Designed miniproteins, single chains, continued (4). Designs and how they scored, part 63

Each design is a single chain, and the fold is of that chain. pLDDT is the mean over its residues in the fold that is shown.

## One batch from the design tools (miniprotein)

Design m14167
Fold by ESMFold2-Fast:
Structure m14167 (fold): chain A 81 residues (1-81)
Amino acid sequence: SPLEEFKAAVARRFDAATAALLVAIYEEAAAQSSDPEEVLRIFAERVLEAYEAGRLTEEQVKRAALIAGEILDKVKAEKAA
């Protein structure tokens, strides 16, 4: 599933606390919409909020956005096929 792929990707690239935060943000976004573009939009908004709150660095935001974008682009392509 996209969630399991995201969990695996962040577990490999971030510390446990950051990975847990990113997974929680992704789960919240995925719960709000079944549209991958809308999920990515919500994810980006929540990650930006976490950055503004000092919970994520700029580098962590960039990496998280890239990972989520790649996973959700695959989901979008599968729905189009």
Scores: mean pLDDT 83

Design m14168
Fold by ESMFold2-Fast:
Structure m14168 (fold): chain A 90 residues (1-90)
Amino acid sequence: GIEEIVERLDELLAEARALFASTTLSPEQAARARRLLLELEILLGIARIILGVEKLLGEKLPSFEEQARRLLEEAERLLAELRALAAAAR
């Protein structure tokens, strides 16, 4: 459900923040990493809004879960990009 998607997004953002904090990046790489982190934070924010609306309606909507799942897929893509950036910096 959407609650598990929000929890997973929180985990991905935590991993991204830890990776950024532990990686020595050039100024250009650091700027790119900050943009990726901001995008992850925005995706989590949108997923939380979707969850809030579902809770307000008192019913589970398949379209809302599909939208939240797409946000998770995008977040996984952004984290993969951050991991690649960190690997290139090492």
Scores: mean pLDDT 87

Design m14169
Fold by ESMFold2-Fast:
Structure m14169 (fold): chain A 81 residues (1-81)
Amino acid sequence: MVMPVVLTPEHEHLAREMAERAGEMAKKVGADKVVVISVGASDEVVEETARLLEEKSGVPVEVVRAASVEEALALEEELIA
């Protein structure tokens, strides 16, 4: 199972909390991998989010950039399918 996490500029102030919650959930459900889908978030926030997710989940974290929220949602569906 792959766990997607969508990160937007509006969520940057919650990035740490989102990463910690998503990382705990990924570990609890036995996810094999976490994918961070960034929609215009800063590189610093994306890197910090990926690091925290890897620390909390204990599984590999991959970062993918999306041009829009619509693209991010399509990628999320593809990763879960």
Scores: mean pLDDT 77

Design m14170
Fold by ESMFold2-Fast:
Structure m14170 (fold): chain A 76 residues (1-76)
Amino acid sequence: KKELEEEIVREAKRLLELAKQYLENYTPDIRAEIDRELDRINELVKELGNKIPSEARYYLYEAFKLIQEAEKKLKE
């Protein structure tokens, strides 16, 4: 409940930090950390359903945007 809401905010912020690092330095290790973080966030999303805090949604949106920018540059 409250702890899960706090947890998803922390995990979403962690994902955003990893996305920034991935955009700066494209390493398989950072990508593997991103994938592990996404797995954890998916579990929290299933538990919270429609009660995901707006702060967490914001961090996830920004993180996904940066990951897409990094992936686009890797294909160039």
Scores: mean pLDDT 82

Design m14171
Fold by ESMFold2-Fast:
Structure m14171 (fold): chain A 64 residues (1-64)
Amino acid sequence: MEEEKKKIQVEIGKMKEEDKIKLYKETLGLSESTIRKILNSGVDDKRSEELVEKYIEKKLKEKE
């Protein structure tokens, strides 16, 4: 389980901002403007970590 989470985090980390926006928009149903605002808040923003966590949970649920 944790190995899969780490793989997803690495994959997201390799993506450009536009690709991350598309991914979160499709998976979490959030607006592009909301996602851009969170991602552009800076490196210490816990909200960007919450996006990653929600994406991981959604993907793990999808495999069920």
Scores: mean pLDDT 70

Design m14172
Fold by ESMFold2-Fast:
Structure m14172 (fold): chain A 80 residues (1-80)
Amino acid sequence: DLSELSQIPLSNLEELEKKLQTASDEEIEEFERTLYTFALVSDDETVEELKEKISKLDIPEEVKERLLNALEKGLKERKE
């Protein structure tokens, strides 16, 4: 269920933040894929809300930028 994927970053921000602070490059790539897929199938409002929440996370700027770029890429490719 794609709606469950969309709720992961929104419902568990504290655990996501801790995980991303110690995440391997492979785990960050998995999150990028998840966020890309999320952006492909979610409403614009939901994606914007997620971007705001990610920008507030206490994680390395490099990781934050990668995750935000994944969401933006998904939004750009969303159109049929």
Scores: mean pLDDT 72

Design m14173
Fold by ESMFold2-Fast:
Structure m14173 (fold): chain A 86 residues (1-86)
Amino acid sequence: ERLREAVKWVAEINGISEREAAVQLLKAIKALELGSKPELTPEERREIAKEIERLGKSKSTEELLKEIEKHPEGLAKIIEAIEKEK
């Protein structure tokens, strides 16, 4: 699975757990999505940031992977960036 391999690679290169790597990938994907929606208010952006923080604190690695898979465009861009870095 490409996503699981990307999570393992990020964890290894950064010296962090796979769960922390999954949180970082989810944050990166959400940041890309926010960048594509300039009409979002500062308040809406803060609420999205709070939701990401909530997910990072309460979700297991598998739940985080499922959340990431709901964002196929952002996921594809992140995986491409990771593969080019290898």
Scores: mean pLDDT 73

Design m14174
Fold by ESMFold2-Fast:
Structure m14174 (fold): chain A 58 residues (1-58)
Amino acid sequence: SAAARQAEVERLKAELEEAERRGVLAVIQGDEASMARYRARAAELRARLLELDPSIRF
């Protein structure tokens, strides 16, 4: 349903913001492993968001 898809989009957006925030913290701390992990997760979340809603702008 449209409501279920919208709820999933909002959840993925929240997860993307968290991944990007943790990625920034990892950069500040020099944690290269965490930087790579959160960069990969952010890319995966963006791909999923675009699949659900191709009109999304990052």
Scores: mean pLDDT 86

Design m14175
Fold by ESMFold2-Fast:
Order: sequence, then C-alpha cells, then structure tokens
Structure m14175 (fold): chain A 91 residues (1-91)
Amino acid sequence: GPMKVEYIPGKGFLVTGPEGKSVFFPEDYEAAEVIRELHERGFLTEEDLKLLGLVLKIPEEELSIESLIEAAKGLTAFDLFLPLEVLQESL
C-alpha cells in the first residue's frame, strides 16, 4: 500500500513505507530532502507520487520525482506532510 505518515506534535513525522520500514523526519526538515530520501529508500509508490503532487499542486501530467523536489524547495516536512495526512484520511 502507500506510505503512512504519523505526526508527532513538537517533534516531526514518522513515515512508514509499503514494506513496513520506518524513517523519522523533524518537522523543520527540508521538504525537498524528505522527498529525495523517501525516493532513495523506495518508499514512494505511484499513489504516493499522486498524493504529493496534490499537496504541492503539480498537475498529474507534470508529475515526477524531479518536479516534486523542485516544488518542495523552501518548504519544511511540516508543510509537506500535514496536508498529506489529511488527504490520506479522505481517501
């Protein structure tokens, strides 16, 4: 299934990949580096890319790892993951 994101108030985000492995990102961590690290760890499924595209407002036809990283520049893990958690609960 897609990755799971859990917000830990005052600390950051616990992200669990489709294979059940987890990684932690502080809430002020650079969102572009979050996306890069998740991609390098193999956490991002096609569904995860679509959800991240919705958060970063990238049209599906322009959606790639590179476009997600570029759009995330200047954002934090908090800016990235808080909307993603809401979208995951809605789907």
Scores: mean pLDDT 80

Design m14176
Fold by ESMFold2-Fast:
Structure m14176 (fold): chain A 99 residues (1-99)
Amino acid sequence: SKLERARELLRRAAELVREAARLAAADPASSPELAATLEKLARRLEEAAKLEDPWEAEIAASLAAMGLSVLAKYAPAAVQPLVREALELVNEAAQLLAE
């Protein structure tokens, strides 16, 4: 179903954001705030992937996409590709849920 596909995309996005958080935490040049923000976003994506209501999942995905969009512009080079890929997956999930 579209909901199951959207949930899989949100789970994959969460994994990418978790890896981005790990890289940010390991980089002494990165702010501690970046790693914490990425960890919070990964948790929100993991919770969105568990939602049974497509409308609630769409709202959660859309809010996560807003956060990822900001991070994609300002994140360090090592983290940017992971954040951009996660954003693409979340946008695809939101589109599936809106149908």
Scores: mean pLDDT 86

Design m14177
Fold by ESMFold2-Fast:
Structure m14177 (fold): chain A 61 residues (1-61)
Amino acid sequence: SLREQAIAAAQRVIELAETEGEKEMGQRMLAAARASTDDATLQSLYESSRHAAELLEERKK
């Protein structure tokens, strides 16, 4: 589901976080994904969380 994908992407941000600010960002995304019931909002959250995770993974290289 979109919610499951948004949650997974947000958890990935938390796992890749190296600073407290990045961890807090991921935790806020996770909370929003769990609380949201609108598919359009979940899609936006998934896209934002996925993009954040991709940027953090590029740093890991």
Scores: mean pLDDT 82

Design m14178
Fold by ESMFold2-Fast:
Structure m14178 (fold): chain A 74 residues (1-74)
Amino acid sequence: PLPPLTPKQAEFLAQVREAMDGARVVEEMIRAGEPLEAIRARMAELEAALTDPLAAALFRMLAETELEVAERLK
């Protein structure tokens, strides 16, 4: 059995999940062939929604990695 999360731990984990989900949205936009300007605009919106600096950094790393992977697979 897992111990219950504190409210602060739950909030942090919720933002980490939001960062991960945001990165998946960026990956889906890349697969759909969305223009780079639209992808970058969406990335800015998703990053701005993340108030935790570690979650924001995680999102930025994951989203930029998705773009780099897509570029290398051309």
Scores: mean pLDDT 84

Design m14179
Fold by ESMFold2-Fast:
Structure m14179 (fold): chain A 94 residues (1-94)
Amino acid sequence: MEELRKKAEEYRKQGKVDEAIRLYGEMALKAFEEGKIDEAIRYVREAASLAKDPVKQMTALMLAISAAVHYEMGDKETAKRDLEAALEVAREGA
């Protein structure tokens, strides 16, 4: 995780927003597979923060909340889909 965090910050510093969002997405999915939903949502929020379009940023954040809710309800398949959708929307807003 530490190497991916450093690389994401480096891409963000270089203005490579799409690459930074991709790395945050990898970290979010890994945290999700490890059952660390709070950590996964934090990475999705980091990716969403890089979206310059405020509508896309808000949509990504709402999908992240939906993912957390579905995870708590035991619907991990819907949670994963919502999390992946949040990352895609963040990328589109970059």
Scores: mean pLDDT 84

Design m14180
Fold by ESMFold2-Fast:
Structure m14180 (fold): chain A 78 residues (1-78)
Amino acid sequence: GPGEEAKKALELGKKGDDEGMIEHINKVSESKDLGGQIAGGVGLLTYGVYLTSGDSKKEAAEKGGEAALEMAKKSGAA
């Protein structure tokens, strides 16, 4: 479900795998659950903001995964 995909995205982000993080966040955003769709969007937005602010790809990916998982938990999708 969206919560499991968000957890996997965070795990990949912590390892510096930004492409893997993006793939799993896209799976969160493709969920039929509105909470999952919002969580995926928040994760990608957070990743982009940290990248454009000059943070490393690893830090941006970890923050994107964290934001997606936190939003999924708040929406009941985790």
Scores: mean pLDDT 81

Design m14181
Fold by ESMFold2-Fast:
Structure m14181 (fold): chain A 55 residues (1-55)
Amino acid sequence: SAHDVLLRVGEAELRRLLAQGDVAAARAAIEKVSAQDPELGARLRERFDAMLAEL
């Protein structure tokens, strides 16, 4: 689905930003997505929180 594709792309972008140490940019990206698509934003937030928990 379009949501699955966007979630994978968003996850890859968040992972890239975390690899650069740019947590603030990653959070800003999630908030921007959440403003346009709250469900997609919530899923990205869950994935991001899981990534942070593994650090």
Scores: mean pLDDT 81

Design m14182
Fold by ESMFold2-Fast:
Structure m14182 (fold): chain A 115 residues (1-115)
Amino acid sequence: LEKIKKQLKTLLLADGLEEEEAEELAEKIIELALDKSLSPEEVAEKVRELALEKGLSPESADALGAIAKLLATHFDEEKGEIIIKTKETEKSKLLGLETAIELLTGAKVVIEIEK
């Protein structure tokens, strides 16, 4: 979780937010992503809206919403990892994205084959 917060803060600072605003938004993104009362779609929408309110570009807001949706859908809180379950035939499609997802989220990605 701390690695995800640090990575989100780094991305927000790079997008031009001040230190305190970047930290507050990163914490709120994690809060929303881990809120089991919200669907992943609702998480993405709320994060996008918050990013726009902070003055981020629509492109940055869309990217942050996508990251939050990925966390809401695939993040395993007990393991601290992003776990993507897929069929053997789809595994190769995700291996190429594993490093990109790890860089964007700061969390380890594990691709599991469903049997």
Scores: mean pLDDT 74

Design m14183
Fold by ESMFold2-Fast:
Structure m14183 (fold): chain A 84 residues (1-84)
Amino acid sequence: EYARRAGERAAEEAAPRYPELAELTGAVAEAVATNLLAGAVSEEEALRVARHALRALAPDASEEELEAGAEVATREALRAAREA
């Protein structure tokens, strides 16, 4: 539930500025939140993991788009993990 919510929030936040990355940003947020909740990823690793995942899923995106998406995904993933 919390991980799914992170994905939904991240996609909604990304959509107005980066519509082509919104769905992927949501998927990355959900994955990062799932790993944070499972203890497989630390809060310190979350941004690095999000950047790596988003770059792998969207290789044609610019560095600016990837950084913005990774930041959104990380914020919503951390928010969901802290709410749990």
Scores: mean pLDDT 82

Design m14184
Fold by ESMFold2-Fast:
Structure m14184 (fold): chain A 92 residues (1-92)
Amino acid sequence: LEELAERIAEAARAGDEEAAVEAAEELGRKIAELLAEEIAKEIGLSPEEVRRGIVERARGLARFAVAHPELADRVREMLIEDGRLALERAAA
């Protein structure tokens, strides 16, 4: 997960929106594999809807980092934290 967050920040600093979004979609999918079914049960949504929300959040952060490359490291930190929380929750 950390390697994908770093790839997003690197692509964002390079101005490569396509690479940043691709890495973000991969990160979002991995987080969704850990959390989507459990979150869906808690909030009464389908796992598909939750997975879509998680992936769209990651894509949005990647696009924000491309638009604001000076904040790319901040976005990387946020995505690493999202992944860490997902791993903690999946392990519980």
Scores: mean pLDDT 82

Design m14185
Fold by ESMFold2-Fast:
Structure m14185 (fold): chain A 103 residues (1-103)
Amino acid sequence: MFPSLEELRQVILEMEEAISQSSSLEDAIEKAKEIFEKKFNLSFKDLDTFLFSVINMTNYLLSLGGQEPYVTPGSKIQELYDQAKGLEKQMIQNISAAGELLR
């Protein structure tokens, strides 16, 4: 069964808030993973599988909304985005954009 739009909205906004309140990139990623795993009753053995899952979910939502991934300039999320690379960077960008779309 697919999660409801409200459940998807709630998890994205909680992940966005956790990232914005995080003291480091590692803390931000770990908190986002914990929120996602708890919400969907999942456990990821490796970080990349978690990152791909969030990226695919948020890409789908952004495509439905006709919005490209981006990070709000001057935000705390942009500071963490600038430090990130690869899949972590893509996940942060996608969560930020999806959070704005769903607010």
Scores: mean pLDDT 81

Design m14186
Fold by ESMFold2-Fast:
Structure m14186 (fold): chain A 69 residues (1-69)
Amino acid sequence: SQVITQQLTAIEKQIEESPLPSSIKSKLQSDLNEAQELLQQGTVESEVAAALSVVGIQEDIKFYEKLSA
């Protein structure tokens, strides 16, 4: 859980520093908030879901950066 928390913090910074449009940043921040809520539930299942959300957000950031959108 501590590792996932650190990954979520790193993603938050990456979104902030990214040259993406504000609408895309808002979408990514919404996804980040959902992942944080999952982690806060404190179950094994929610922790796995949070980890999968982290991977999804990272892939979305790469995709949007590649599109310059």
Scores: mean pLDDT 81

Design m14187
Fold by ESMFold2-Fast:
Structure m14187 (fold): chain A 81 residues (1-81)
Amino acid sequence: MVDVFVLRVDGKVLVIVQTDEEPVRVEVFTNGELAGEVELRPGETGIIEVDAPPPGETLSIKVRLTTPERTIEIPPVEIKN
């Protein structure tokens, strides 16, 4: 199983991905552009940090997970400041 958490901390947004039994490639996109990626082995946790949007702006965060069996597209999360 793969769990994804999106947390806002100070001036940052953290995308946290945990995988138990399968390897996963994590790709994080902000406003349609690749902001970060990590390859996780079974049992690993990955954290990708992106900057929070400036006051009055919205940041769209999309996470794509690729496992050996499937690609999972998580619906975009909108972060406002």
Scores: mean pLDDT 81

Design m14188
Fold by ESMFold2-Fast:
Structure m14188 (fold): chain A 85 residues (1-85)
Amino acid sequence: SPDQQRQLVVQLTQLQIRIFKLLDDYSRGNLSLSEFISRLEEILDQLQQLLDEMKRNNADPSLIQLVETMVDGTQELIDLLKEQL
């Protein structure tokens, strides 16, 4: 439904804001690199669980593609950060 789609976009936006807050905390020295990576992996797990639920419920293919893009982007960020360990 449109309301379910809107709620999903809000949830995705909240996860993105959480990533930006983690980046800010890391840049200020409030998080270690390993702690930043661990917290991003938690967000990635949440995105993967949401994606699995969307696929199970035959959600809109465009929304599935949006979540897949966020999963891929989050994974790429984690991989880049792990190269610094």
Scores: mean pLDDT 85

Design m14189
Fold by ESMFold2-Fast:
Structure m14189 (fold): chain A 90 residues (1-90)
Amino acid sequence: MDEELQKAFEEGQKIGEYAYKNNSTSLLLPGMVESLKSDNPLLRAEALGFLVTLAKLGNEEARKVLEELSKSDDPVVKELAQKGLKLIEE
């Protein structure tokens, strides 16, 4: 795996954990959804880490976002969301 993409994913996980602990999820969630839809692979990796971490922590909104994006017309967004759903099942 690309080292920069792995670091971006890990930073997303940290942001998700901090948002959960500080009850800031609803403020950050829309921006992370837009990051996942961007053409920037680092922003996509960070957003994926954020959403997966929140879903694993029991945030139903983050899980629902991944489920809805897994049906996206954009094949990149669809693939990333499906990958995220697999990560929360493991």
Scores: mean pLDDT 83

Design m14190
Fold by ESMFold2-Fast:
Structure m14190 (fold): chain A 82 residues (1-82)
Amino acid sequence: GLVHLLAARTYLNKGDYENAAKSAELAVKEGIEEAYRILGDAYWKLAEQGKTEYYPLAAESFEKAGDTEKAKEMREKYEQAK
């Protein structure tokens, strides 16, 4: 829940994107919808590091967070990375 949301923010700020994503995933499973933004940011950073399969996951997370423009950007980046 909230502990996972706080952990996700801390990992994201530290640049530990894998642990940020894991913590944010746990927070969204516990019903913390605010964690979708952090999850999207973490997946986006993982995709930028070469794990391009995370672009679609970032897009879905940004859509769930209400950020339709970032979701579209992530889908466009995925098509360019194929």
Scores: mean pLDDT 86

Design m14191
Fold by ESMFold2-Fast:
Structure m14191 (fold): chain A 64 residues (1-64)
Amino acid sequence: SPELAERVAKATGLSLEAAQRIVDAVLANGGVLTPEQIERLAKELGISPEQAAQAAVEVRRMLA
């Protein structure tokens, strides 16, 4: 949802656009991303793999 992407952006300091892409990827993959998926997303979004991994963890926490 757009609200989830806004919350992730605030929690991680990522742009809303980057947060939306990570939220969509986490939801499409049942809440878990592989290291390879995280690295690919980071390259596509122009962020570090560490930032992408942190954002994915925050999405998972917000869904729990």
Scores: mean pLDDT 84

Design m14192
Fold by ESMFold2-Fast:
Structure m14192 (fold): chain A 94 residues (1-94)
Amino acid sequence: METVLDDVRAAREALRDALEALEAGDVRKAVLHLTAAAILLVAALQESKDPEMAEKIEEALKLVMEAGRALDAGDVEGAAEHLRRAIELLEELL
């Protein structure tokens, strides 16, 4: 559990950094932080033995992927909305 929560905490911080980058108009920096968050969430999901926690991590990862697709389409507001929801979901685990 400790390692999973460390990865979740690190992913939450990366998503917050991504959101701040979007608010500053730095899409490239936001994509970098999104990529870091996705890697951390995949690690947390692979290490999780709790089905309820795994489901929430999987939903957060899906939101991160949707944010990435929104940015590829030029939808910065849609990306920010997905990021805020992902952050809120991860905070429920901490």
Scores: mean pLDDT 85

Design m14193
Fold by ESMFold2-Fast:
Formats: C-alpha cells, structure tokens, sequence
Structure m14193 (fold): chain A 67 residues (1-67)
C-alpha cells in the first residue's frame, strides 16, 4: 500500500476516537504530527488533517451543548 493510504487509515482511526471524547481531538492531532515527522512526503497532509480533526470535534461539542 502507498504511504498516503497508510496515513489516511491511521487518521481515520484517530478521527473516530476523537469524536467520542472531548480531549482526544488534541491527542489525535499530536499523533498526526508525530506521523508527519516519520513520513515527510505526506507531512503537510497529515498536519492539515490533524487540524481538521480538532476543529470538527470542537464544533460537534458546541452544537450538542446548544441542543
């Protein structure tokens, strides 16, 4: 499998975990940064996905609190 596919799989698991726990979106972002360090060719992609995961988790919490 390509490195991009492997990185996508890892980030997918992080996204599922972060969506269940308030603090896990920050943890998933930290993991993505570490993955980016080991795979320079997809570094920018992983860092962008990490930020999107964190923002998505935050938006979900805000919407649920308003309901």
Amino acid sequence: MSLIEAAGYRMGEGALYASETDGDDEFAAEMARRMADTAPSVRDYLLEVARRLEERGRRRREEERRR
Scores: mean pLDDT 61

Design m14194
Fold by ESMFold2-Fast:
Structure m14194 (fold): chain A 70 residues (1-70)
Amino acid sequence: MVASREQIEKAGVRLSLSLSDEERAKLSKAVKEIMALGEEVSLEEIREIVSKYLSEENTEKFLEILKELT
């Protein structure tokens, strides 16, 4: 399963509504790093990148949102 840039952006916006300003900044960094990989990115690569920036709970929430969009 792969996610497009549009799906990644939408998932980021949805998750950001439940995050603090500090966590939103971390999510923004994660999203930028994911987008640098290309137009389509595997959920496994997304998990590896997001888990460097976000808590385990917020990483799983991000992936659940992406699965709903893909």
Scores: mean pLDDT 83

Design m14195
Fold by ESMFold2-Fast:
Structure m14195 (fold): chain A 71 residues (1-71)
Amino acid sequence: LREEITALISEIGKKLPYDKEFEELALKAVLPGATREDYLALVEYLEKHYGDDESLKELIERLRELAEKVP
C-alpha cells in the first residue's frame, strides 16, 4: 500500500512543473509514519490545483483510493 502510494506520487511528480507546495506535501507523505491525513492533504491539493488536467486525473483518482485505505 505505502509502496504503491510512493510510486504514484513519483509518477505524478514527473508530470508536474516545479511546485513547492506539492514537494512539501509529497515529502511528508513518503516519510515513515505518514498518516492518512498526510496522504489526504496531498490528494486534496492535487484535486484543487490539477484536477482539470486530463493527463493527471486518473493518477489523482487512484491516489485518493489508496489514501482512503490507510488506517
Scores: mean pLDDT 78

Design m14196
Fold by ESMFold2-Fast:
Structure m14196 (fold): chain A 63 residues (1-63)
Amino acid sequence: SEAVEEAKKKLEEIDAEADYLLTVQHMPRSEVDTLRQQQINKLLKEALEKGEKEAAELIMKYG
Protein backbone atom coordinates (compact mmCIF):
# COMPACT_ATOMS: atom_id res chain seq x y z
CA SER A 1 0.00 0.00 0.00
CA GLU A 2 1.03 3.66 -0.44
CA ALA A 3 1.06 4.18 3.35
CA VAL A 4 3.44 1.21 3.83
CA GLU A 5 5.81 2.51 1.10
CA GLU A 6 5.81 6.00 2.67
CA ALA A 7 6.49 4.47 6.12
CA LYS A 8 9.45 2.50 4.69
CA LYS A 9 10.88 5.67 3.12
CA LYS A 10 10.50 7.64 6.37
CA LEU A 11 12.11 4.83 8.40
CA GLU A 12 15.06 4.81 5.95
CA GLU A 13 15.37 8.62 6.36
CA ILE A 14 15.32 8.22 10.18
CA ASP A 15 18.12 5.61 9.95
CA ALA A 16 20.15 7.79 7.55
CA GLU A 17 19.86 10.76 9.95
CA ALA A 18 20.85 8.56 12.94
CA ASP A 19 23.89 7.25 10.99
CA TYR A 20 24.88 10.83 10.06
CA LEU A 21 24.60 12.04 13.68
CA LEU A 22 26.64 9.06 14.93
CA THR A 23 29.36 8.82 12.23
CA VAL A 24 29.75 12.44 10.98
CA GLN A 25 28.58 14.57 13.94
CA HIS A 26 30.06 12.12 16.52
CA MET A 27 27.05 12.40 18.82
CA PRO A 28 26.92 9.90 21.72
CA ARG A 29 25.17 6.65 20.69
CA SER A 30 22.76 6.90 23.66
CA GLU A 31 21.62 10.38 22.49
CA VAL A 32 21.29 9.26 18.84
CA ASP A 33 19.31 6.16 19.95
CA THR A 34 16.95 8.39 21.98
CA LEU A 35 16.38 10.77 19.03
CA ARG A 36 15.86 7.83 16.63
CA GLN A 37 13.31 6.21 18.98
CA GLN A 38 11.46 9.54 19.41
CA GLN A 39 11.14 9.85 15.61
CA ILE A 40 9.96 6.22 15.25
CA ASN A 41 7.39 6.76 18.07
CA LYS A 42 6.09 9.92 16.35
CA LEU A 43 5.76 8.08 13.01
CA LEU A 44 3.90 5.21 14.76
CA LYS A 45 1.50 7.62 16.51
CA GLU A 46 0.70 9.34 13.18
CA ALA A 47 0.06 5.96 11.45
CA LEU A 48 -2.23 4.81 14.30
CA GLU A 49 -4.17 8.13 14.29
CA LYS A 50 -4.73 7.76 10.51
CA GLY A 51 -5.86 4.11 10.87
CA GLU A 52 -2.92 2.87 8.73
CA LYS A 53 -2.73 -0.57 10.42
CA GLU A 54 -0.20 -2.19 8.03
CA ALA A 55 2.14 0.83 8.24
CA ALA A 56 1.79 0.89 12.06
CA GLU A 57 2.67 -2.85 12.28
CA LEU A 58 5.77 -2.28 10.10
CA ILE A 59 6.89 0.69 12.26
CA MET A 60 6.35 -1.29 15.51
CA LYS A 61 8.50 -4.19 14.23
CA TYR A 62 11.21 -1.74 13.11
CA GLY A 63 11.55 0.04 16.51
Scores: mean pLDDT 85

Design m14197
Fold by ESMFold2-Fast:
Formats: sequence, C-alpha cells, structure tokens
Structure m14197 (fold): chain A 68 residues (1-68)
Amino acid sequence: SAETEALKAEIDALVAELAAETDLARARQIGSRLFELLRELQRRDPSEAAFARAAFERAVAILAGMNA
C-alpha cells in the first residue's frame, strides 16, 4: 500500500540520518523515532518483517558503535 511504502521510505531516511549522526543524544532521538516506525510497519504489514529486521539490525549496529 501507499502507506506501507511511505513508512519504509521514512525508515530508510532515518537509518541514513542515523548513520551520518555524530551527536549521541540526537542519535538516540533518531533511534527512538526509527523504532516507533518499525513497530508501526509491523503492526500495519506483518509481511514486511524481513525489511523491519534489517533496518533494526542496522540501527542497533550504528548505535552500538557510538556507545563503544
């Protein structure tokens, strides 16, 4: 659906923003918003579980790198 594609596009944009972020506090805000959208995507379209998982794993890896 158009709503599913819009959510996926916003998630991809937030992952890209997170990858470019150098401020930990801002990165946590982006991560929080990203995780909200991932929950919304899975609620609206459970068939997108693979996309959601890939985005989640990418975000976690980026945030873990900042906390080391």
Scores: mean pLDDT 85

Design m14198
Fold by ESMFold2-Fast:
Structure m14198 (fold): chain A 63 residues (1-63)
Amino acid sequence: GEALRLAAGLLARAVALALSMKAWEEGADKVEGSREGDTTYTVTVTKDGVTTEYTIDGMELLK
């Protein structure tokens, strides 16, 4: 339902923000976040020339 999708989107956003904050605390050189869908966010972290992409799906987090 709509309420579940909204909750999943908010959860994905919260996790993306927490991951971004942790990346900066761990000395990341660059952190980029993007919304890929209603419940999906991508966070790209670059540190010491290494780029890592994290995909956060709020629907999977609610399982």
Scores: mean pLDDT 82

Design m14199
Fold by ESMFold2-Fast:
Structure m14199 (fold): chain A 98 residues (1-98)
Amino acid sequence: VEKVLKALELFAEDKVDEAMKILQEIDRNRESIGPLLKKENQDKILELVEKVLESKNPDAARLAYDLLVGILNVFGYLMDPEFKKKLEELIKKLREKI
């Protein structure tokens, strides 16, 4: 989860190149699902995605979209329904920016 949060923070800051390096680490490492199920981490993900939506960089929106869709496809079935719904709504908004 720390790497997911870091990637989203970097996208919100328009640091796309740094975020890409973190995405490569996420793809190579199996992060524990347990931290992703914690409300604190879920709330932080939602906050960071909203900040990415304010980004003027379309590459940040596209890469964040790809990351979050990947997370939803792999772990969506284990997510809290309320969190999943909010995340899906934010993913739709990211797609509109692409």
Scores: mean pLDDT 72

Design m14200
Fold by ESMFold2-Fast:
Structure m14200 (fold): chain A 76 residues (1-76)
Amino acid sequence: DEEKFNELLARAREEGERVAEVAKKAGSITSPEALETARRGLERLEELVEKADLSEEVKEKLLAALEEERRVLEEM
């Protein structure tokens, strides 16, 4: 459980770093490229959480956090 959770945290960090790099290169965090990279990263993380061998409680919390991030991106 903990090991799988740490794998997901590492993946989330990698996806965040991708968005930061795209935003830096594009000169704007709200650039179409940065926003598209963020959306695709959230989709990948959501699928990883759903398929991960984690407790239902941990999955629920992670999916809720990802849903909130998706909501923020939809408003940008």
Scores: mean pLDDT 72

Design m14201
Fold by ESMFold2-Fast:
Structure m14201 (fold): chain A 109 residues (1-109)
Amino acid sequence: SDEILDKLQALLDRALDPSATVEERIAAVKEMYELAKKNNLPPYFILGLLLTVADTVIRDPRLSPEEARRLKAYLDELFDEVLKQLTPEERAWAEQMRAARDAAFAERL
């Protein structure tokens, strides 16, 4: 529904907000994930949201390495849960996308 998409967008905006605390950003990612699951959004769509957050964390120069590690650790937990829900083909793609972000995080951290 448009109402659910509007709520997801607001939570995504908070998760991506460089002025928010790491705790607020983690809480926003958690709420976004739970809202998407509760509304039976496709796992690959949820994966797309998590990849968007990961890309922003990697590129955010305002995050300390410690703060980026905390956000990454939480994203890794959610990635693991989403991967269990994917088809084998979707999982192969998701693992490739995750590996690319893990390499970028390793270079940054």
Scores: mean pLDDT 84

